# Ledger of designs, part 27: designed miniproteins, single chains, continued (4)

Each design is a single chain, and the fold is of that chain. pLDDT is the mean over its residues in the fold that is shown.

## One batch from the design tools (miniprotein)

Design m12907
Fold by ESMFold2-Fast:
Structure m12907 (fold): chain A 68 residues (1-68)
Amino acid sequence: KFEELLERARKFIAEHLPDMPLIEDDASAGEVLYRLSEAALRAFERGDNETASKLFELMNEIEAEMAS
């Protein structure tokens, strides 16, 4: 369910990338994917491959949900 994925994305960014903009609770799937891609790039730039990998995993789950 998208709402659960949105909440997971918001919480994950707040915990691991608190300097990144917050995702709005009414954000579209496209907006969430954009925010997650920016967060993944940021994590990669700082050498945090573990966080970047988890962000890509979450993006894949959101894409699968939207394609269903």
Scores: mean pLDDT 80

Design m12908
Fold by ESMFold2-Fast:
Structure m12908 (fold): chain A 66 residues (1-66)
Amino acid sequence: SAAARALGRALEAEGRRLVAEGRALMDQGVANNDLDTILRGIGLILRGIGLLFEAGLLLGRPAPSA
């Protein structure tokens, strides 16, 4: 449906944003030797990957590569 495709695209955008934010936080945490910031960054990356997987299912795309 059109609604499912719109939701899939929204989840894809959100997932990509969370992965980018998580990577930035992880890099900042590594640079500052801050384990809490590193773990928060990893958590955002994992959430983003989950949303990208769900978006792929809704959009009928193959599993996300990388």
Scores: mean pLDDT 85

Design m12909
Fold by ESMFold2-Fast:
Structure m12909 (fold): chain A 75 residues (1-75)
Amino acid sequence: SSAVQALAELSKLLTQIAEGKEVDEAEIERVLAQLPEEHAARAREIWEKVKAGELSLEEAERELLGLYLDVLDAE
């Protein structure tokens, strides 16, 4: 599933930004474009909260696991 692969790629991008590395906004948009609209909105919220320091990487990974299960149920 392209959506499952997109969530795995998002997890890698979240790790990079949590480590203080630059992430190209075009990469995040490319990943989000591979998700259904509802799941893309949730993924973007997780991304924005990690960028703002409101969510730790560990908490973001737990949220992504929930999103992964939702995607799996939808397919």
Scores: mean pLDDT 79

Design m12910
Fold by ESMFold2-Fast:
Structure m12910 (fold): chain A 85 residues (1-85)
Amino acid sequence: SREERREAILREAELTLRYMHLYILSKTSENPEVSEVLREGAERLAKLIQEMARAIAAGDYERFERIYKEAEKLYEETLKKVEEL
């Protein structure tokens, strides 16, 4: 439906902001190990965002939801890994 598509687009946009956050932190961190973890997390998140866009285009909202949850977990795990460094 139009409503499901609108909600999916907004949720994808929110994850794009989280991607930008990891990307900016990867470029501004003075610790090379921290920068590398953030860069890898950002690259993986970018791929999931592309897969979410494809799911939205296909109207496959079950697949969208699965990828979205994976993307949220990846973001949280990336930040947690950085805190442990």
Scores: mean pLDDT 89

Design m12911
Fold by ESMFold2-Fast:
Structure m12911 (fold): chain A 89 residues (1-89)
Amino acid sequence: AAELLRRAAELAREAAKLTLQGKFEEAIRLLEEAERLAGRVSPRLARLVGEARKSVEEAKKNPKDEIKVVGAAMTALATAEDLYLAAEA
């Protein structure tokens, strides 16, 4: 269980970096994989990853809105931290 959450956290962290680089499609794909992995352990954690994915999808629609892009990246990063904490619990 912990290994799935650690992998999901790594994917969410990479998605945050890709979001800041404007690579929204790749970031969304990584978050979809993270959501599937988290969902195998906790529906609540999968929902948090899904919310981060939706933030990145909104940033993709408004790629020149720096507040939305940075906000989406920060949401993905916060989600990665939550997944790491859950893996260590």
Scores: mean pLDDT 87

Design m12912
Fold by ESMFold2-Fast:
Structure m12912 (fold): chain A 107 residues (1-107)
Amino acid sequence: NDILKEVISKLRAGGNVEEILELINSSSELSTSAKRFLSILVLKYAEVKPKEGLKILSKYFNLSPLEIIKAGLILSSKVPSEKILQELEYLSKKDISTIEKYAKAIF
């Protein structure tokens, strides 16, 4: 997946999180579910605090109360950034339909 490879490259280079999120959310290849899922992983990798992460997500998504709770729980989890990056790298080797399936299983 070319968009996800570009996202990973920018994250590894210490790129601006809001610019990386704009790249994800401007993609015509990604569904709303995939965009939401990948945006949350990017915010988690960048160690953005839950309150600020939810505020950023609200610029791109009309989150339901349950989706707000799910995103908040992910952002507050003790999963290390390096494990999030490993998941993004794994997903970058998959097609868009596989990314969509993983996104829907979590959100």
Scores: mean pLDDT 84

Design m12913
Fold by ESMFold2-Fast:
Structure m12913 (fold): chain A 87 residues (1-87)
Amino acid sequence: SMDQELRDQADKLMRESVKLYLEGKAAKRKGDYDTAIKLYQEAIKKAKEAKKLLEQLPKTPEVEQQLQNLDDFIKDLEEEIKKLEEE
């Protein structure tokens, strides 16, 4: 169904976002703040794309929780970028 296709695509984007986030954390641990910022920005982009797909689904408690988790993830990452830019 279209709803299942939207879920599958959102799940793929969320997995890609998490991989970019983990790569960004690894870059940060090595002191490569410019690379960490770029990876975090790409992770945010993928998370926002996933959010747009999930917003097209029926508003079940599961979908609402996933949307909230994505919003929290994006906000946390945007704050982390600001901190790294101040280094």
Scores: mean pLDDT 90

Design m12914
Fold by ESMFold2-Fast:
Structure m12914 (fold): chain A 83 residues (1-83)
Amino acid sequence: MMSDEEAQAALETLEKDLPLLEEYIKKTNDKELLEGIKKSLEDTLEQLKELKKQVKNEELLKRIEEQEERIKKLIELIEKKLE
């Protein structure tokens, strides 16, 4: 049952942190900081992909996919700002 507990903990953290991060991304034009945030989001996305391989609960998988989609949109926002 470790995978389900890990998934729930990760999802709770992301649900709390992603809205704050999105507001911060919208406010800053610091390219070095945006690059750092992008790398952090890419790392989180990799961690969610690994977690997804271990989770068998369909509801948790769907929630992981929703967080992956949100992270991808934030990465796209940062990429637009870095252009």
Scores: mean pLDDT 81

Design m12915
Fold by ESMFold2-Fast:
Structure m12915 (fold): chain A 75 residues (1-75)
Amino acid sequence: GEFVLLDEDGLVERRNADSVTIETEAGVTLTIDTKNAFVSVALRRLPDGRLGVATTVVKDGKIVHSESTVHELPK
């Protein structure tokens, strides 16, 4: 499986990837573009302090995997 490293400055470093980007909107979105697959991971801070995580995998222009989770953080 492929992986992404995120440093303290919000920069993404990845080995054997064609391109990697970071976008900030309501959180952080990490996007990995490989020769045959596109992977996007979005992190969103919710108003009540919970963390939302959404992962989408696209191959040949089709969504082949999509999932979302919400994590309640301790006080």
Scores: mean pLDDT 60

Design m12916
Fold by ESMFold2-Fast:
Structure m12916 (fold): chain A 90 residues (1-90)
Amino acid sequence: MEEAERVLREFTDKVIEAIENGYSLEEIEKIVDEAARKLRELGVPEELAQAFRDGALYIAKQAIKEKNPLYARFMLEVLRRAFLERLREE
């Protein structure tokens, strides 16, 4: 479970950095696809891993469209916290 929490933290930070550094949506999609793959390999349910991927991509799309990286930082932190709480529910 700690490894899944580390993956969520690591890849949320990578997505924020990618948005702040002007990465393309296609580059960000590769980052969140790798995160979802690693979460599945750690035994996270596929539906939850996919929800994280789709949520992070949606936030990235909105932040890029509105040229608002602060929105991305805020919303990805909210997403990360929600998924960390889900991973701690047994």
Scores: mean pLDDT 82

Design m12917
Fold by ESMFold2-Fast:
Formats: C-alpha cells, structure tokens, sequence
Structure m12917 (fold): chain A 60 residues (1-60)
C-alpha cells in the first residue's frame, strides 16, 4: 500500500486505542463495564479487531 494509506491506518489505530482507554475510564467511573459486543459496535470494528486492540491497551 501507499505510504499515505499506511499513515492513515496507523492514525486510525491510534484513535481506536485512545477511544478504548476512554471507555475504560468511563467503566471505572460508572461501575458498569461495557460488553465486548458494545465496545466493538462503538468502535465500528469486528470483535477480532477489538480483541487485538484491547490486548495492546492492556500491555501499553
């Protein structure tokens, strides 16, 4: 793929990680954690993609 496409995919990935961290903060504040299905819907990704993103947030 072009460098522009690679840059855009990387930016989208960073935005999704930031959104997941925000969701985690909300879960802590409300005491009502969102399900994986709800998180996937909010991020607009498949559950497989969500699972990979969640692993990254947990490690870093």
Amino acid sequence: SSMEEERRRRLEHEIRLALLRMIRGIDKATGVPLSQAERARLLGVSRATLHRLEREVEEE
Scores: mean pLDDT 79

Design m12918
Fold by ESMFold2-Fast:
Structure m12918 (fold): chain A 89 residues (1-89)
Amino acid sequence: TSLGSRAVDMLRYAVDSSGDDVLAALRMARNLAKVLATKSVDIGRQTRDEVLRVGEEAARARPEDRERILRGTREAVEDVDEYIKKQES
């Protein structure tokens, strides 16, 4: 029911699988946040903030993959922020 919740749920399910699955889920969540931003910038930002939060949780849950998950999370968030900035132009 909540907008963007499906993207973060997908990321949470990936945490128990592998670091590569977490990175794949981050890319999918990033793309969903961009799509949501085309309909509402606020919804896109809310999804972006949840991706950041869950990405940080995933890095804590997978200490062996921490550095690459944090990097992937940062890249996903930055890409969404740049996309939103262009939508506001």
Scores: mean pLDDT 76

Design m12919
Fold by ESMFold2-Fast:
Structure m12919 (fold): chain A 55 residues (1-55)
Amino acid sequence: SKAEKIQEVQKETAEQIAKIREDAFAGKISGDDYVREVTKLQEERAKKIAEIEAE
């Protein structure tokens, strides 16, 4: 179903954001890089969900 596809996209994005958050807290990336990468993941999530909803 569309709901299952959306749930999978949300789960994948949450896991990627969690990894970026860990890298930021470990000092592996800057705060500016953290914001940029999280924003990209959120935009990609929104795009994928919109594509699924348009099916």
Scores: mean pLDDT 84

Design m12920
Fold by ESMFold2-Fast:
Structure m12920 (fold): chain A 74 residues (1-74)
Amino acid sequence: SKGQTLGNVGMLTSFGNNTSAELGKLDKEVAEEVRRYVSEKRDQALKSTADEAAELMYEAAGFMSDKLDEAKKK
């Protein structure tokens, strides 16, 4: 619904801001990979229900967390 879409946009804007801050902690090449993945999931979430959008954002956060953990090992 239109109300649901507005709620998703608000959530995705907040996630985007937090993602930008976390990407600053990554290697430039890894940050670009994470940006592409998160951008794809965010675009899917904008077209999804709230529950589906939350699942997509959870996947994006997990991917970012994995890349941050890999960066700590370098």
Scores: mean pLDDT 66

Design m12921
Fold by ESMFold2-Fast:
Structure m12921 (fold): chain A 65 residues (1-65)
Amino acid sequence: SMEEEIRRTLESLAESLRNRDEAAALAGAKELQELGLTEEARQIEELVRNGDFERALELVEKLLE
C-alpha cells in the first residue's frame, strides 16, 4: 500500500540521516516527494542540504508516529 511504501521510505531515510549520508538522505527525500509527501520532502531536503541532519531526523521520526 502507499502508506506502507511511505513508512518504509521514512524508515530508510531515518537510517540515512543517522549515518549522516547526504546522498542517501536526498534520494530518500526524492522518493518521499514521489509518494506524495511533497512539503515534508522539501523540508527534509532543505535541512539535509544545510547539514542539519538532526533536525531532519526529528521531522522524519515525527512522521513515523
Scores: mean pLDDT 87

Design m12922
Fold by ESMFold2-Fast:
Structure m12922 (fold): chain A 72 residues (1-72)
Amino acid sequence: SAADEEKKRELAIATGVLLGRATAAALGLRVLSEEVEETKTSVTVRLTGDRAVVTVTIDLETGEITVEVEYL
């Protein structure tokens, strides 16, 4: 149902934000910005820090979660 899809999307956003913030904290990053981008099939959370960018991507079809860290 549409309500179930909305809940799934909300959970994915919450998961991505928590995982991104935990990763940034573990790396000792000062977070300067936090952005959430949604598509029909994915949620991407991007945290821009003072010395690195943390990107968490959640595939809504497969449930795959990827975490990438790019050092500046």
Scores: mean pLDDT 87

Design m12923
Fold by ESMFold2-Fast:
Formats: structure tokens, C-alpha cells, sequence
Structure m12923 (fold): chain A 66 residues (1-66)
């Protein structure tokens, strides 16, 4: 997904993280996004290891607002 690619590009450029920009919300991408959300103080209510749409939207807003 284009939305996921944008987030992967942001993480790669700001986190010195070797993430592939493939638009797939795989396990590694989910883990890195969760860690980033925690650093930003965002609530992550996920118990299943899946980043929900609300969290993704909040992350994108924060990325654009920086």
C-alpha cells in the first residue's frame, strides 16, 4: 500500500533502520511502527501485534506535522 510505503520511507530516513519500502505491513514493519508510536507517546492498544488503521492515521499526521 502507498500509505505503508510512506511510513516505511519515513522510518528509514529518521530511524537509520534497514526497512524495505515495499508497501507491505509485515511483522518487521509493524514492530518498527509500534516502537515509533511508543516514542511519540501514542496509544497502542494492540494485543495482536497488528497496527490498526487509527494508529497508522495518527502516525501519518505526526509525520506530516513535523
Amino acid sequence: SEEIKELQEYLKSHGRTSIEVDGVLDELTQLRLQNFAEQLGLKNTEKDGVIDKELLEALKKNVEEQ
Scores: mean pLDDT 64

Design m12924
Fold by ESMFold2-Fast:
Structure m12924 (fold): chain A 97 residues (1-97)
Amino acid sequence: KKKGDELIEQANQLNQEGLQHESQGVKAEEQKDYKSALEHYEKAISKYEEAIRLYEEAKELYKNDPKMVKGLEAQIRTLRSQLEVLKERRKKVEKKI
């Protein structure tokens, strides 16, 4: 198994963990448990940022594979967009504590 593939698998796991924390944060926010929502959003942000870092490392290892680079760039772009939405959500929740 190539190192780049291992990085992608690790990033995918971190993305899944981030999604779980984001889901728990949304549920807590709906229940007006803003402290729990903030903690989950902060964990989700951390997981997504680490996933992006690993995808960027994998992209560097696959720099001579245009199809892999394109796929990784699309994944990174999607996660960066999700992070921006989540960071705004964190700010709104933080003001309610």
Scores: mean pLDDT 88

Design m12925
Fold by ESMFold2-Fast:
Structure m12925 (fold): chain A 87 residues (1-87)
Amino acid sequence: MFEEALEEAEEATRRELERLGASEETIERALEAVRLHGEALRAKAEGRLEEARRLAEEALRLAAEVAVALGEDPAEVEAAVAALLAA
């Protein structure tokens, strides 16, 4: 079910960003973030907690870049990322 769940997440992400008028470059970056998040969840399930954390942090960084590209305030995005990483 992991591959199916990842594929559904990728498709949902693409559809939502296309509705927002995002560029193909922004969509590709968002899909990379989704894939890295999926890898982080798999690593966590396999007990590789430190690797899962690194993958999740990378996914969050890419998601932040996508949010800024979609018009979010860079300072607000940076604050949100810092809060999530501190949790």
Scores: mean pLDDT 79

Design m12926
Fold by ESMFold2-Fast:
Structure m12926 (fold): chain A 85 residues (1-85)
Amino acid sequence: SAAAEAAIAALEKAIEAVRAKDEKGALQHLDEASRHLVRLVLAGHTEAAQAAGRLVGEAAEAVKNKDYKGAIELLERAREVLRGV
């Protein structure tokens, strides 16, 4: 799915920003990923989009709390969910 590929690309950029400790950049890329997840819901991949969306939300909170390791682990799990689509 083009929407899943776009969401994965945004998550990869978010992971890079988290590794750089760029909180603002990470949150911007997570917001981009969330917009692509809405498109996945519209394409009928609702369960995968909702599961990835929950992980993205938890990762955003981890970033805000400076838990960069936790954020990366959550985002890698979100990528695995989306690879199944």
Scores: mean pLDDT 90

Design m12927
Fold by ESMFold2-Fast:
Structure m12927 (fold): chain A 55 residues (1-55)
Amino acid sequence: SAAEEEQRRIMLELLNAFEEGAKPSELAALRAKLPADLQKQLDTVIASLEAMRRG
C-alpha cells in the first residue's frame, strides 16, 4: 500500500541520516513519523549498529 511504501521510505531515509551522523533531534523527527511497531524495530537496529561501532 502507499502507506507501507511511505513507511519504508522514511525508514531508509532515517537509517541513511543516522549513518551520515545526523543530530538526535533530526532522527527523532523522522522516527516520530513511523508507527510504534516500526519505531521499536528501528530502536533495536540502531542499538545494534551503535554496539558494533563501539566494539
Scores: mean pLDDT 81

Design m12928
Fold by ESMFold2-Fast:
Structure m12928 (fold): chain A 80 residues (1-80)
Amino acid sequence: KFEELLKEVEKLIKEIEELIKNGEMTEEKFEEYVKRLQELFYQLHKLVTEAKDPALYERFRQLYKRAAEVVLKAKEQLES
């Protein structure tokens, strides 16, 4: 389940990056992507906190940083 959620988050990150690159990000799309990412990270956080595996927690942390970075870039484009 962790790997499935991880792949879904990575897919969303790539979709957001593509929309930013093409200048196709909208407020509506941004809100939907943020909502979907929040839902996935809520599920991932539950899995890693219960697993008690430092390696899984570090993977979670790095994934979260990548998602946060792409969200910030999308927000910056919308505010321009």
Scores: mean pLDDT 84

Design m12929
Fold by ESMFold2-Fast:
Structure m12929 (fold): chain A 65 residues (1-65)
Amino acid sequence: EKEKEEKIANYYTAAGINRAGADFAEWLAEQHKDTLGDQYRAEAESARTGAEANEKKMKELEKEL
């Protein structure tokens, strides 16, 4: 089961990175709301979607443990 645990850890890490990226992009959107705010908000939404996908994969693998 070490391989499944490693995959779970990898998905957890990827989800965390995507969450951090979303928070950073939202912060950039607020700082640049009159210029690139819409672009940064789109990047934040994309990163959140990626985090949710990775979290779902992690939970699916956890059920197999």
Scores: mean pLDDT 79

Design m12930
Fold by ESMFold2-Fast:
Structure m12930 (fold): chain A 120 residues (1-120)
Amino acid sequence: SVDELVEKTMKLFEETIELYQEIAKEAKEKGDDDLATYFEELAEKYKYILELIKELQKKKYPDEEILEVMKSALDTAIKDLEEAIKLLEEKNYYEAAEKLKEQKKKFQELLEEVEELMKE
């Protein structure tokens, strides 16, 4: 159902926010202040997207509109994760990069579920 996909999307964004905050902390501890700021800003961006998704669910928008917003949010997350993974690999944060690759796969799987439901 659309409600189940919204709940899955919110959970995945919450998990990703926690990962971004963990990576920002690691970067700061290593003296990579620019990298820390990058991930702190991504976490804040995702908190904002999460609040928008929550408001959309609360206001009971039509399923088609909810699915379009979710698709846009998931597309954005996949692109952000690709850029973040590349940056982490360039800076030799390989464990953090692997965690984000796993998260990206979850976003891609959820995007497929959203796109399948949009074909109904």
Scores: mean pLDDT 88

Design m12931
Fold by ESMFold2-Fast:
Structure m12931 (fold): chain A 81 residues (1-81)
Amino acid sequence: MDIVDRARRQMQQGNSIGFRRDAIQAIDRGDHDRTIDVVQQALTDPNPDVRQAARRVLQRALTDPDPQTRQRAQRVLDQYQ
């Protein structure tokens, strides 16, 4: 299972710690687009801990060296503030 699919599974299981860990690792490995898509899903999750973890992953993405990743993360964050 790739790391983005693992992050999605962690989200579905309500494991906010595992979700945050795997999503940050996916961003660090350069899998930006797919990871941000999963983070958008997590921001609407019924579990508040999962939503909070998604916000923390998004804040990490705002400091990414890739300007496209930072711009995409900012747009998502602005929609859910």
Scores: mean pLDDT 82

Design m12932
Fold by ESMFold2-Fast:
Structure m12932 (fold): chain A 96 residues (1-96)
Amino acid sequence: SDEEIIERLTEKASEILSKLIMGELSPEEAEEELYELLTELKPTPEQARKALIRAGLAASDELLALLAAGKYREAARVLTGEIVRLAEGWRRGLGL
């Protein structure tokens, strides 16, 4: 169902963000986890947009276009870069 896909992607994105903030996950490991989930779920751009907004992330037009094209490796790389940038911003704000 739409809600199951949205929930699973929201949970994984939030988990990865948290772990990156805490230094418990590398960007390379984050990309592989996202790639695995994206190839399993094959989310539509609309499902991905909703999931990322729930996780406190921006859904870029580039990311949504890659998902629409079924380019899950490239989508995972772009999404990982976006989450890493947000995590580094959070780390600076927290004095980490």
Scores: mean pLDDT 89

Design m12933
Fold by ESMFold2-Fast:
Structure m12933 (fold): chain A 80 residues (1-80)
Amino acid sequence: TEEEKKLIEKAKKEFKEADKDGSGTITKEEFVDYYVSKATDEVSRRIARAEAEKAFEEADKNGDGTITEEEFIEYMVKYG
């Protein structure tokens, strides 16, 4: 539960940073772009893109092409 609380806070912070327009939802393109932008070199960018794409697909339970903060938190708690 202590570790879970830390994961929740981290997920909330990252979600807010990726949500560029403050809409409360993130598209797959915004999500991938955000994580790729945090990479410093070519190898890290490739890894970030692949990981972000996979994470988004796993977090997007409804398959609607967007994720909510709640969906992202659930993903981080279950898999992160």
Scores: mean pLDDT 76

Design m12934
Fold by ESMFold2-Fast:
Structure m12934 (fold): chain A 83 residues (1-83)
Amino acid sequence: MKRLDLAREWYLAAAKAYLINELGIKEALTASEEEIIERIAKEAGMDPATLREQIEAYIAKAAAANSEEQLKKALELAKEAVK
């Protein structure tokens, strides 16, 4: 798996954990990538397109800064963080 794909999956898993654990949005568990971004944008008072651009930039930086093994471990921890 490419590091960029792992970083994307990690970000989305972490975002789901945040929405469920911190904000009580249980629907996030089965939400699509687009639905997750739209919900975060709504909570932050941001335009979804602007937020997507920021998320894509963050994912790219995470993929460049971390090894495949580090990203796999981060993804596993994020998935396990959902209560």
Scores: mean pLDDT 80

Design m12935
Fold by ESMFold2-Fast:
Structure m12935 (fold): chain A 79 residues (1-79)
Amino acid sequence: MGSGLASIYKKALEQAMEESGEGAKVMARGLRNIGIADKSVAGDVAEFLREMAERLREIDEEAAEFLEEQAERAEKAYS
């Protein structure tokens, strides 16, 4: 169940990044929560969030830093 939901939120995050940093932050919070809820996808979610943050860094630095923070929170939930 968690992997399917993660896939939906990954696509939503990519779409939101083309529209606004605030939309990207909303989707990133959703992905973080999915990663925290499901250990099997936590690492995948964290890596995806870091990848999206890298793409945003030159466009919206605040949104990029927020996505990196959400990635760390998802990964650290099972550390």
Scores: mean pLDDT 80

Design m12936
Fold by ESMFold2-Fast:
Structure m12936 (fold): chain A 78 residues (1-78)
Amino acid sequence: SKIEELEEKLKEALENKNWMEAVKIRFEIMQLAEKQGLVLPHTPLTIDLVDRQIAEARARGLPQEVIDLLEAVRELLK
């Protein structure tokens, strides 16, 4: 239920090109799925999208943990 609500928010954020919001929602989905032992929803990510999210995260001074997560996702997409 909660993951389904977050998945809908993620789709909306991606459609509206709110990449920072999409990153936050994606991270929250990962955390909840991990805690519940659930299979992660498949949402397409591109290197370009992740690069933009990293640049925005750095510009906004987001926690290093968020930046590290984005960099890890970028490496997985190569």
Scores: mean pLDDT 68

Design m12937
Fold by ESMFold2-Fast:
Parts: sequence; structure tokens; C-alpha cells
Structure m12937 (fold): chain A 63 residues (1-63)
Amino acid sequence: SQLKDYAQAFVYAMEQGDTQAASIALSKALKEGFSQDAIMAQVELIVKNKNPEELERAAKRVL
């Protein structure tokens, strides 16, 4: 889903220390109509069971 892609892109950017890319991922998700609470809830789920290849792929799709 789009929410999962933005949340994964955010996690990837934060792990790379790219705060600008992380901000872009959040801004895009908010523009699509997702709440900050929904985005952060998805981030928490991703962080618990993260797959590095899936994070990178999502970042390439949405950033």
C-alpha cells in the first residue's frame, strides 16, 4: 500500500542519516491524506520486523 511504502522510505532515509529524504517521505504521505499518527504507527511496525531490501526498494519508488 502507499502508506507502507512511505513509512518504509522514511525508515530507510532515517537509517541512512538522510533527514531531508525522511522529511520528503513524510510530506508526501501527509499530502496523500495519511495522518501523522497513521504514518508513525506503520513506522513502528516496520522497525520491529524490518527487511532492508524492502526498505530500499520502497525508497526508490517514492523518493
Scores: mean pLDDT 86

Design m12938
Fold by ESMFold2-Fast:
Structure m12938 (fold): chain A 100 residues (1-100)
Amino acid sequence: SMLEQAKKLVDEMMKKLLEAVRNKASKEEIRKIGEDYKKKLLELAKQLSEEELLELLKYLKKKADEMIAKLEADPSVTEEQIQTVREELGKVVEALEELR
């Protein structure tokens, strides 16, 4: 289903962001990952029903919270890296909410 594909993109985005942070990627690289997945998610989300879009938003918010908690628990991760990830995830959430 389109919803299952969108949820897989959320999981892939989280994995890419986590790998980037662990590899000490620049703020620009983290932003690029966020922007690339935002575009892919918007393309799929436009094809979802309102009910499916709400389910996707709920899933994304849960995964974002889990991701931020993991980064905050990691002493090797800087506050600047956490803030950059938080900002990029926030942009994805806002873009999907605007489709309602």
Scores: mean pLDDT 88

Design m12939
Fold by ESMFold2-Fast:
Structure m12939 (fold): chain A 70 residues (1-70)
Amino acid sequence: MSKEELLQGALDRLKSSKRDEAVQGLLDLAEESKKIANEEQKEALDEIIEATKASKTREEAIEALEKLLK
């Protein structure tokens, strides 16, 4: 899975829920995914985790991840 695919998957997951709890759910999923990821995928997941942790709301997390896609 490419960095773009990982970022899109994270965005889709956040957009599928209208709750701020989706932010924590994404963080938990990303941390679990790192356990089975290759080194390149781990770098992409670390960027997703860092952007998501810096965000306090679902909307902020979506904006941060969309900026990483650009």
Scores: mean pLDDT 76

Design m12940
Fold by ESMFold2-Fast:
Structure m12940 (fold): chain A 74 residues (1-74)
Amino acid sequence: MPDADSVLGAGLRTVRRLLGEKAALEIGREAVEALEKGGLEAAVETLLRKAEELGGPETRERVRQAIEEAAAAS
């Protein structure tokens, strides 16, 4: 089972690098709320959707890649 902290941490670090600290904090808050209500899958979906809303489809893809690498490593 992927470690939720590692997966979400990797995604949020990528968001912070591409979109800045404010975006990472806002997306992180929503991802944690989704995690509590729907588990890791819901949190990842929320993180990717918000990354696309703020940074476009290229940003979503970079965040997805970071999440997939972290999931494979955990």
Scores: mean pLDDT 81

Design m12941
Fold by ESMFold2-Fast:
Structure m12941 (fold): chain A 82 residues (1-82)
Amino acid sequence: MEEKAKRTLEYAKKLAEEYEKKGNKEMAVITLAAAYGMVPGILAGDQEAAQKGALEAVKLAEEELRKGKSAKEAIEAAKKHA
């Protein structure tokens, strides 16, 4: 994996852990979903594709949470789409 994509996932994981510690589980899920959605665009060197991927992954994760699915299922849906 390219170093930039790896760093993005690493920082997103740390931010998600901080949100969870503050009791904001929804933002933790959204943060991880956005990072996974960005990875294909980052690997392609395409900032616009990375931004679009993040937005779509967040939308999928929010839809799963809205349906009453777990945080794990929401993240898995975002990862599968990315």
Scores: mean pLDDT 80

Design m12942
Fold by ESMFold2-Fast:
Structure m12942 (fold): chain A 75 residues (1-75)
Amino acid sequence: EIEAVLYLMRAAFAEKNGDYEGAGEDYLKAADIFEQQGRRDEAIESYRLASEAYEKAGNTVKAEEARQRADDLAA
């Protein structure tokens, strides 16, 4: 839980600095941790944030992968 929150904080800091690729990576790490902990809603939101960050970075492949993971988990 604490580790996942720290990744969310790092991602927010990366976004503030225009590092959208790094933000996407940290949001994915947070999402993976939340998913492993059974924190489904937090995992879904974190995958969505990762998708948005990767889209801003121009990384369409990773943005689509993150979006699909969120959609699969929401089903």
Scores: mean pLDDT 86

